# Designed miniproteins, single chains, continued (3): the designs that were tried, part 26

Each design is a single chain, and the fold is of that chain. pLDDT is the mean over its residues in the fold that is shown.

## One batch from the design tools (miniprotein)

Design m8932
Fold by ESMFold2-Fast:
Structure m8932 (fold): chain A 82 residues (1-82)
Amino acid sequence: AEPFTGEYEPIEPKKATVIATSEDFSFIDAGRIDGVQEGDVIETADGKKGLVTEVHERYSKISLGSQHINVGDEVSIVGRAI
C-alpha cells in the first residue's frame, strides 16, 4: 500500500494514541463516539499521513501504507479524504 498523498478537507485536529500495529495496518483509541469516520486522514508526529479504513465504536483501524508507527505514538485526525 502507498502512503496517503491525495487531497483532503482539513478539520480541527483530533488526537488519538496508537494501541496496536502490524505491517499493513494499525489501531487507534478513537472511534465513532469520538467523531471518527471512514476516510478520515491521519497524521503522525513525524508528518506521515494515512487513512482510517474501518471505524468501531471506541477504536478505529488505520493504514499508513509502507510507513511504520509504534504502539503509544500520538496521531492526529487532520481531515477527510476527498
Scores: mean pLDDT 78

Design m8933
Fold by ESMFold2-Fast:
Structure m8933 (fold): chain A 74 residues (1-74)
Amino acid sequence: MEEHLKALREQLERELPLLRELVEQGVFSEEELERLLEVLEGAAKQAEELGLHEEAERLRELAEFVRERLEELR
């Protein structure tokens, strides 16, 4: 379990900045951003339940950024 949690932390640490850059670059459609928001919100809740509080906060920050991007697209 511990090794899986460490791998998950390392993966999130690598992937979250990349996802944010892709969102900023406008490569996602409105529908894709809506799905991404749902995934990020679910992942943040799961991370919090697992005690990964820093990762949960980062996921929520990215989710908020995606929400703002969706608001821009209208």
Scores: mean pLDDT 78

Design m8934
Fold by ESMFold2-Fast:
Structure m8934 (fold): chain A 76 residues (1-76)
Amino acid sequence: DREAGLLERVDADPTARRMVEAAAALIEEHGYEATSTREIAQAAGVSLGTLYSHFPSKDELRRAATALRVRREEEA
């Protein structure tokens, strides 16, 4: 479904993967509310426009980052 489609995109697209990994790292370090899409784009080395072309919302990035983390660490 939505999360599975997000992970498929991350696996197929290195640029999408960098954006999701940047989102995951920033959200883990600073929290979701303190992390902006501008900071995620900067950390991933892309423009804000490029970020929005792959992920139209901060919430979609959070869902993709959470799904990627859960897939890597299955203990919960």
Scores: mean pLDDT 76

Design m8935
Fold by ESMFold2-Fast:
Structure m8935 (fold): chain A 90 residues (1-90)
Amino acid sequence: DEIKKYQERIKKNPNDAESYYNLGLVYLSQSNYSKALDYYEKALELDPNYQKALDKVQEILDNSKSTDPWVSSRYSGLESRAQSILDKYG
């Protein structure tokens, strides 16, 4: 269980931005884009210069703005949240 592995790492080191980023990747792989975005934001709260997390937030924003409605609908409601994170950290 990858989620439990990263949660255990966070319990040992609450400032482990990489573990929050990796939780984001796990939720992204499950198409849970909202939780993925939450974890990328948490990684950026801990490390504001975490380029990998910024890149993933940008990807979510780009997909939310896609001209293909099958892509953009999967990221429904995430455009404003992703933009807000990029405005703060990017």
Scores: mean pLDDT 86

Design m8936
Fold by ESMFold2-Fast:
Structure m8936 (fold): chain A 98 residues (1-98)
Amino acid sequence: MLSPAEQLLAAFEAGVGEIFARLAAGELSPEEALARLTALIDELAAGLSKYLSPEIVERLRDSLLLLVRQGIDGRLSAEQTLAAIRRVFEEALKLEAA
């Protein structure tokens, strides 16, 4: 069974993947995709506030906002964006554990 934090990440990754798929299909504008991704990041941050310090949550939120913007701008593929999201999440968990 995944930890509560890992479960929150899995739900977030699924939501991000769906939004990028809809953006690629032309069902969402870049502006609509950014708004939905920002809402998912805020939801993840709120959920993680029970498990991570406020400083780590804020750093993670800022990193995730930058990554999703790079994905929307085409600087990263959807796959690269999701891989980078996982990396910054793992780093946040390590920083909290230190």
Scores: mean pLDDT 85

Design m8937
Fold by ESMFold2-Fast:
Structure m8937 (fold): chain A 88 residues (1-88)
Amino acid sequence: MPVFDESDLSPEALKLLEEYAKKLEEILEKLRKGELSVEEAREKAEELRKKALEEIKKLPPEQQKLVLEALEAMEEIFEAELKRLEEE
């Protein structure tokens, strides 16, 4: 799980990251259960990313940088899980 310093993040930034992480976990859980294909999981993650990026640009520039770094870390974890599931 990505770790970030909550003391530096606004409540809005924290909420965005929490919702993003929760939604990625929901996608992975459905993929593990065979309810989604890898292709469908990627499509849902791409849609989620686009929505998150729209919310991020509403934040102050300082908060945008912190949230983008956390978002990218979450995406790396998600892609690593997808690759593992594709290989096994």
Scores: mean pLDDT 79

Design m8938
Fold by ESMFold2-Fast:
Structure m8938 (fold): chain A 98 residues (1-98)
Amino acid sequence: SPLERAKEIIERIEKYAKEATNPQLKKDLESILKDAREIYEEMEKETDPEKQNLYVDALELAARSVEEAVKYEKEGNIFDAEVYLALARMILALAKKI
């Protein structure tokens, strides 16, 4: 179901937040995780299957952006890491408009 897919995506973001060793990255990922959980709460209230799928797509894009941010941070590319963290936040903010 869309809710089960969303839960798995959020658990993926949670894993990156938990495993982050850089304090600033950890704080940023915990903030993104909070926003993702808020989207999940909106999904639980949504009865339109098309809108539920839009929320899942937004969460997946945000999770992929988080994964890229973590990759760039490990490579020492702080600029690209910050760009992908900003993209994740923007995607989740746009999801609130669904």
Scores: mean pLDDT 90

Design m8939
Fold by ESMFold2-Fast:
Structure m8939 (fold): chain A 67 residues (1-67)
Amino acid sequence: SLAERQAELVLQARIGIKEAEELNDEEARKLFEEALALAEDPNASQEQVDRAEELLREGAKRLQAKR
């Protein structure tokens, strides 16, 4: 369900924020914070959830490039 996707995205975004803070990556942190805000919206549309996934993926790829 959409709600289950949102719950997973919220968890992943929170983890991403902590990883970005540890790596001192402000841009990655902002991407994860935007994803979190969209994923936490209980009235989020499919498009908002898809946008949250895109932001999460962008942040994760950015952090992976630094590893």
Scores: mean pLDDT 85

Design m8940
Fold by ESMFold2-Fast:
Structure m8940 (fold): chain A 55 residues (1-55)
Amino acid sequence: MQASVRLFEAIKAGDLEGAIRALVELGRIDEARELVDGAPPEQRARLEALLRELS
């Protein structure tokens, strides 16, 4: 699967939403949560909502 390539591209571009989407596609929910927890506070609520929506 090419989700790992999409994850790398998203991280390289600073696209946290794209990185979370790719991690969910890969079934790596723990890593997606780690990215959310490490995000700036002003972005965390939005990213948590995204992760919940994708799950």
Scores: mean pLDDT 78

Design m8941
Fold by ESMFold2-Fast:
Structure m8941 (fold): chain A 60 residues (1-60)
Amino acid sequence: MYSEQVKELTEQAVKAAEQGDLLTAADLARKAIDLALYNNDSESLTYVVKETNEALEKAL
């Protein structure tokens, strides 16, 4: 299961991307990626990348 902090940051990043706030989305996504890498959690890292990419594709 994903780290709760990574999940929360990812959800906030996705919401920001959907609202067109790409700067906030990028900052939150970086924090989520950094936490996933710090914990060596490849599943959380994949989750962050997938969710943020899907949100950006929908916004574009």
Scores: mean pLDDT 77

Design m8943
Fold by ESMFold2-Fast:
Structure m8943 (fold): chain A 64 residues (1-64)
Amino acid sequence: SAADYLAEGEALFAAGDYAGAIRHYHKALELDPDYAEAREAFARALGAYYRATGKLDVEALTAP
């Protein structure tokens, strides 16, 4: 479910896997685009990823 993807993404974010977190949050938003918690988590993970890597390729990060 969308909530399961959010929970998995939060675990990955806590582990420092921002790319993995972004993918899981994006899947949550694909299932429920109005999921505010997933939108907020997605934005936070993108910021953390950009700060860590200096790059932001959302399309590549969210591709299957």
Scores: mean pLDDT 78

Design m8944
Fold by ESMFold2-Fast:
Structure m8944 (fold): chain A 80 residues (1-80)
Amino acid sequence: SMAELEAKIEEARKEVEELQKRAEEAVRAGDLEKAVEYLREAAKVLRETAESLPEGSEEREKLLKEAEQLERAAERLEAL
């Protein structure tokens, strides 16, 4: 149902927000390796959520783009 999909997306976004906050805290503490781990876990949550959505849906495409952005952020931190 639409309500079930909306709830799943909301739960995934909350988890991603928490992981991004932990990544920011890790960067502030100088723990870049831990920050990379949190960003990659956040990207994984978004990708797994997107895979559960219908192919070609706008929401699926949006989550995949967000996952790619987090993966790029992790790559940039590893390059430091």
Scores: mean pLDDT 87

Design m8945
Fold by ESMFold2-Fast:
Structure m8945 (fold): chain A 81 residues (1-81)
Amino acid sequence: APLTVLAEKGDAEAYLELGRFYYSQGKYDEAIKWYEKAIEIDPENALAYRNLAKVYRKKGDFEKAEEYEQKARELGLPETL
């Protein structure tokens, strides 16, 4: 089965893996899409917010990167400071 079909029927972990895959390909907009889907399933997923911050830093959007790092920190990642 295609990875996209698997992820759409899977959980937040599958969406995080797709986001990481697209990030490794330099497809940052696609990575953002999958990380956002992970948050739709699990709004308290601190790792999804951390990964979004990482992508936005790569795009040079430091304001959004800081917003997502702050959200990850609020959800239990104090080390993201």
Scores: mean pLDDT 76

Design m8946
Fold by ESMFold2-Fast:
Structure m8946 (fold): chain A 85 residues (1-85)
Amino acid sequence: SKADAAIKYIEIMIRYREERYRETGDENTKKVTELLKKALQKLKNGDFKGAIKYAEEARKHAIENKDGASAQTADAVIQLIEEAS
């Protein structure tokens, strides 16, 4: 299903970000990743509104910290959640 595909892609993105945090120790990467993990948990529970809210929070945090790469990741996650609903 579209939801199963979205979950798999988001899990891959989260694993990549956790690897980046292990290499860099960047606290902004950690915070954005934690918010995306919460979005994924909501998506797995069928809570699309909750998933979007956490992904939007991740995007907001990235923008406020001038982290364009994290903001792009959050945008991709938002699109995947919207396509799954």
Scores: mean pLDDT 87

Design m8947
Fold by ESMFold2-Fast:
Structure m8947 (fold): chain A 82 residues (1-82)
Amino acid sequence: SEVEKAEELEKKARELYYGENPDYTKAAIYFAQAAVEYAKAGELEKARHYLDMALDAFDHSTATPEERKKIAQAIIEAAKAL
């Protein structure tokens, strides 16, 4: 299913975001990637929701300048897919 890849990325992002030791940097990237795949599958409401989650995770991240560029690129790709 086209949705299956999006669901797997969402699951990874949720584990990183809601886990005992959250990794907001990786969560932001996986939420953005999930948003891209949901958009490709035509699930635009889910795509918008996970793009919002990516932005939230990015805001909470303690990322290096290099990591910030990677997160920003993933978010931009997700926004373009919508």
Scores: mean pLDDT 88

Design m8948
Fold by ESMFold2-Fast:
Structure m8948 (fold): chain A 75 residues (1-75)
Amino acid sequence: MAGSRPVEELVEAARENLEKAKELAEKGDRKWVSHAVAARLLIVAAEIEAGELTPEEKELLEELDKLMKEVDEKE
């Protein structure tokens, strides 16, 4: 089974914050910004621990950038 390694824990926390940010953004709740920022910081921490930007971390960053762009486009 996948272990509770620091990188895996950070990636999972980033994914959870990104999902919460998406849900709040869909509801028009500005609290999504706090969760989006948390997700980005967790991805950066995971990159530092892994010594490289993994494909999973890159996908999470791309999804985060998409969310931010979609919110800007709906203004």
Scores: mean pLDDT 76

Design m8949
Fold by ESMFold2-Fast:
Structure m8949 (fold): chain A 55 residues (1-55)
Amino acid sequence: SPLEQLARDLQDARDGLQAELDRLRAEGAPQDEIDTVQRILDFVDELLRQVQAQI
């Protein structure tokens, strides 16, 4: 199903964004960069919830 594939792609994107967020925090990156990645992660989590509700 296209929605099942999209859910998998969104899960992969979430995992990659979480890893990037953890890396930025470990490196002491500027807070605005951390906040930007966190906002993108929150957006992906919202999309994943919406897609999973349709499967």
Scores: mean pLDDT 88

Design m8950
Fold by ESMFold2-Fast:
Structure m8950 (fold): chain A 66 residues (1-66)
Amino acid sequence: SELEELLRRWAELYREAVARNDQEAVKILKEGFEELTDLINNGEPESVILEKLKEYIRKAEEVLAK
């Protein structure tokens, strides 16, 4: 599923951010996880959750590419 693939990518990025001691990338992923948890708890549709996952993945990838 797209959700499972995005969650796997999130975990990979978090491991990379920690391994590289990239505090900016770690912060983005931590804040993103907190926002996603709030959206899920508020009953937001899966389409909204998927869009927000993609947004934070992109932000973390941009930081890690620098």
Scores: mean pLDDT 87

Design m8951
Fold by ESMFold2-Fast:
Structure m8951 (fold): chain A 57 residues (1-57)
Amino acid sequence: SAEELAKEYEKALLEGDEERAEEIQRIAVRSLLAGDPSTAEAVSKAARKAKEILAKK
């Protein structure tokens, strides 16, 4: 689901797993092109949250 992919994306960013982050981004883009922006929106929100967490360290 979009929420599960967003959670995995946040984890990938926090762990520095660039390969996994890129994989999830590609899934989000594919869904967006198919007419479903929900995954892309959830992933963008997760990216902002991860950036905020990393800035507090």
Scores: mean pLDDT 80

Design m8952
Fold by ESMFold2-Fast:
Structure m8952 (fold): chain A 69 residues (1-69)
Amino acid sequence: MREEIAEEVSRRTGVSKEAALKAIDLAIKSNLQVTSENVEELSKKTGISKTAAALALQEAVRLLKKNGL
């Protein structure tokens, strides 16, 4: 389940699977919200830009909500 969502986030946003998995974990931790705090945390932990982190988090939240998580 998480791996399948991470693969879809990776394909749609161009980030690595590792970055996509971190985006999912941060989205769940933030109660399915994209915040400036989790965008910055994802960017720092994965080395991707803040823009890429925001896109990955937005897509993770969208897919998690669609799957009832």
Scores: mean pLDDT 82

Design m8953
Fold by ESMFold2-Fast:
Structure m8953 (fold): chain A 63 residues (1-63)
Amino acid sequence: SHMAERLVKSAEYYLKQGKKDLAKRAMIEAARLLGDEETVKKIEEAFKNGNYEEALKIAREAV
């Protein structure tokens, strides 16, 4: 989905700016647009553990 890819690019930009909450929301929205609830859970768990770069990798591999 072009919209999911755009959301992941926005999340990369937000992480670069230290806007972790906005980055998390963008990644979760991208995964939900793909109907991938397993990826949503993986992103949430990565953020819970402070693994922001891992969360971004998971989101990029899903789109």
Scores: mean pLDDT 86

Design m8955
Fold by ESMFold2-Fast:
Structure m8955 (fold): chain A 102 residues (1-102)
Amino acid sequence: PELEELKSRLERKMAEIGAQIRDLVARLQAQGLLDQVPDFEVRPLTPEEIRAAKEKLAALDPSDPEGQIEGLKLLFQIQNTLAEALRSGDLEKLREVLEALE
């Protein structure tokens, strides 16, 4: 069914993003910067916000500590949005979120 296909695709995207989060956490930890990551608001993003976050993430310098911290925040917000969409079981919401990421 379409719902199961979309859920499977979303879970795959979440696994990819989760790997990126783990890599950034390890890199920040190695630099002694993990404790310097500020508290930030985590809420589900709109499709427009997901696209904006994706574009911003692509523009970040991965060798810059500030860019690594911002990247972690963006990836975590995206991951939370994907998890929320998956929990909702809403076909339209799953589709919108996947389209915003692709």
Scores: mean pLDDT 82

Design m8956
Fold by ESMFold2-Fast:
Structure m8956 (fold): chain A 88 residues (1-88)
Amino acid sequence: SALLEEAERLIREAEEYLKRGKYREAAELAIRALLTLSKLTEDRELINEIIGYILRAIGYMFEGKYREAAEVGIEGAKEALKKIKEMR
């Protein structure tokens, strides 16, 4: 689906920005990937996990910890993507 392709693209872009030390941009892209992935599932447990990753990433951003925000966001997006693909 177009949303799945967008989520995969956002994760790849987030990883590229993380490698370049652009931590804020990486975190923002990772949060966008998580939001996109939340639209691809009706599984309540997975939606709760996605929300948890978003809240942790935002929490780190409020503390100025953009690298940690990006890392947790990317990890959560990858895990959610894997679970969504396994349900297809």
Scores: mean pLDDT 90

Design m8957
Fold by ESMFold2-Fast:
Structure m8957 (fold): chain A 60 residues (1-60)
Amino acid sequence: MSREERIARIYRRAQRIEDPEVRKRVLELVTEAQFALREGRYDEADRLIDEAERLVREAE
């Protein structure tokens, strides 16, 4: 799965998180990951994507 596909999947899953604070944090991480990708900071983007995926899994 590409980084863009992973971000899109996280974004969709985040919309279903009931805890508004956790949802906000995941969306912030997704936004930061998108920004890092646009700037070519791929290692940072990967770390942000991994953190967001972990939070989504814990919140489900």
Scores: mean pLDDT 84

Design m8958
Fold by ESMFold2-Fast:
Structure m8958 (fold): chain A 88 residues (1-88)
Amino acid sequence: SMEELRERFLELAREGDELMKEMAEAVAAKDREAFEALLPRAEELIRRLEELAREAEEAGDEELAERARRAAETLRGQVEKAKAYFSK
C-alpha cells in the first residue's frame, strides 16, 4: 500500500541520516578505512531508495517517488564528495 511505502521511506531516511553522520565523522577523523567500510552500506541504501521511488511511482505516489529519488541523489552526492576528499 502507499502507507507501507511511506513507512519504508521513513525507515530508509533514518538509516540515511545515521550513515551520513558516520561518513561525516570518518571525514573529520581523516579515517579512510572507516569511510571505505561505509561504502557498501551507502550503495545498498541508494539502491533501496531508488527501488522505493519506482514502486511509489507505480503506486501513483509521485510525491513519495520524488522524495525517494532526492534522498538517493543527496546520499550519492555526499559519497562522491567524501571519495574526492580521500582521493587526495
Scores: mean pLDDT 88

Design m8959
Fold by ESMFold2-Fast:
Structure m8959 (fold): chain A 80 residues (1-80)
Amino acid sequence: MEEEIKELLKRFNELVHRAHELLLQTTDPEKRARIVALIQELTKLRNKLIESTDPAEKQKIIEEAKRVMEELEGLLEEVR
């Protein structure tokens, strides 16, 4: 689980970096707002994951984080 969390955090950092770069190129206010909202949700999930001590709770957070990451990736692909 710790190694899975480490990999998830690396992916989070990469996605946030890419999202920030694409925000510089995006002029659509709705797309910008959605990207920012997804980054904020990922940050909240990351904090919950770090603070959690229950393996079952961590697993639920990991699954939710993966869904949000997939949504962000899809949106970044769409706005490119």
Scores: mean pLDDT 78

Design m8960
Fold by ESMFold2-Fast:
Structure m8960 (fold): chain A 80 residues (1-80)
Amino acid sequence: MSEEEREKVRLEIELGALRTLALMQSYIAKKEGNEELAKEYEEFADWIDELIARLPEMSVEEGRRALEEAQKRFDELKKK
């Protein structure tokens, strides 16, 4: 496996972890009666799935930037 392929696997794992956290937050929001916030976390998880699907077509730098943007967006959702 190339160094770039190894880095992309790592990025996929980190994006997948962020997706799992988003789905957990969606579940918590639903239990608290916040259906709107739950939907925003689900839409975020769907967007992460799209990023993961596109990772093989991205450069390593594009993938890293995508992860940074995903982390930033997740932090903004957590403020709600």
Scores: mean pLDDT 86

Design m8961
Fold by ESMFold2-Fast:
Structure m8961 (fold): chain A 59 residues (1-59)
Amino acid sequence: SAREQEAKQRLIEEMRKSLPFLPTFDEMVAWLQAQGFSAAQARKIAFEALSEFMKSISE
């Protein structure tokens, strides 16, 4: 959904701002749950965001 895509993009921006200290996966999930996502949705979005972020920094 557009909401999930927007949250994923915001999470990637937050990860970039926190470098060199990336947030833990649990911190990312907690942040997404605070945005109103369920635990299952938050884990999925966090995993996708982390995967895309890692791919982006690998060029």
Scores: mean pLDDT 80

Design m8962
Fold by ESMFold2-Fast:
Structure m8962 (fold): chain A 69 residues (1-69)
Amino acid sequence: MPDEAEVLISLARMYYALGKLLASQGKLDEAIESYRKAIELAREAGTPEAAALAEEIEKELAKVEAEKA
C-alpha cells in the first residue's frame, strides 16, 4: 500500500487533471477550485515531489486566473 504522502500526491494529481479538463471546457471558476484543492493536497504531502507538483499547479492556476481577468 502507498504511504500517506503517496495517497495525497495521487489525490492532488486527480484534482489537477480535473482542473485541466474543466479549464479546457471554459469552466474557469470550477478549474480554479480544482487547482486550489490539488495544491492543498500536494502541500499536505510534504515531500519534494509534492512541492514540485504544487509549484506546477500554482503556475497553471496563475494562467487560468489571468485568462479570467
Scores: mean pLDDT 83

Design m8963
Fold by ESMFold2-Fast:
Structure m8963 (fold): chain A 55 residues (1-55)
Amino acid sequence: SARDEAIRLRNEGFLLLGQRKYEEAIEKFEEALRLDPEDEETRELLEAARQHLKK
């Protein structure tokens, strides 16, 4: 389902965050939100990844 795919993409983005691959993590979180726009966890992770690029 789209929701299951969104969760997988979120998890991939989270792993990329741990690797400091912030731009790639952002792409994964944006794809996850496209599939599940109401996932607040993914939105918060996307915002965190974007903030890391400012540091």
Scores: mean pLDDT 85

Design m8964
Fold by ESMFold2-Fast:
Structure m8964 (fold): chain A 79 residues (1-79)
Amino acid sequence: SQSQQQTIQALQQAKDLLEQALKALKNGDTEKAIKYLEQAGGITSDEAAKALKNGDTKKAQELIEEAIKKTDDGIRSAS
């Protein structure tokens, strides 16, 4: 269905942004990582951005990896 395709596309876009955030974080670019997380949106991404703003890079990485997993699970459920 069109709704199913839109859901998959939205989740894929969110995943791409989250993967870019993780890459930026691994490169030490905290500001860029925060921007990608804010673009991705969602509770887990918002918590990750807050963790980075508080200097908690380890917690932010764990939350980003959790958000990516949830996005992958969503794509599989919608497929």
Scores: mean pLDDT 85

Design m8965
Fold by ESMFold2-Fast:
Structure m8965 (fold): chain A 75 residues (1-75)
Amino acid sequence: SMEHERRRAELRERVARIQELRDKLKKTYPNILTDEEIDVLVSYELAREEGNVTPLQEERYKKALEKIKERIKKL
């Protein structure tokens, strides 16, 4: 019971953190980032904070970041 309550609280906190990061990215780069790019950046940041970055997440992050940088240069 207590362990399930703790895990539910941790999941709620994680969902709130995801939404906070998404909102921050949309505010910082208005009309620049796609939802898919935001998902990749948020996923990477959470994995980095947890120390559990996978090679696939790192590759997706690098590719997304490169596309975003090129898009910003053309503005």
Scores: mean pLDDT 82

Design m8966
Fold by ESMFold2-Fast:
Structure m8966 (fold): chain A 62 residues (1-62)
Amino acid sequence: GPRLRPLTPEEVEALARELGISREDIERAAIMAQLGYSAEEIARRLGISVEQARRIFEAVVE
């Protein structure tokens, strides 16, 4: 799969504001992406939209 990078605390805060999601859920989504979960799976487990999960995925891809 694509090479993934960790998010900085500043990137987590910016994404939380952009998407209206808690910083904790952004961090969980980033970890799940690194563990190989799909955007659809992340969305289901965190109760967010697939589009929100895909945006977080795009942020962690190098």
Scores: mean pLDDT 83

Design m8967
Fold by ESMFold2-Fast:
Structure m8967 (fold): chain A 81 residues (1-81)
Amino acid sequence: VDEDEVNAALAVMELALSGGKIDERVAKLIASIKNPETRKRVAIYAAEVAVKNGQSPEKVIELFEKAGMDKEVIEEVRKAL
């Protein structure tokens, strides 16, 4: 299995286990996805789920920035929220 597939699957699983809210672990797993398109899709999905579950968009962006997420993906997440 590709490392990106593992990290994407782990991020989605950990997001569900965290009650649909992004924590530092979920943010780091998503930021570690090497393929930019996969990273973007997973980041947007996780951000939308987190906001629907009551997490603030600002907190989601802060967690991704702290995890080392690239600026391009962060801007796409901002556009989706």
Scores: mean pLDDT 82

Design m8968
Fold by ESMFold2-Fast:
Structure m8968 (fold): chain A 58 residues (1-58)
Amino acid sequence: MKEKEEKAKELIKKGHEYGDQGNYEKMKELYIEAAKLLGNEEMAKQAEQSMEINQQLA
């Protein structure tokens, strides 16, 4: 389903934009949403855990 892949790419681009602004919470949410659209719950969980650790260490 190419529509979900295109939407996921849009969310990733928006995530980068928020990350550049220092809004890591929205960046994380957008990356997780993109991973879920691709049907990859495992990747979404890994992204959530990695960003949680980075936020606590920063």
Scores: mean pLDDT 70

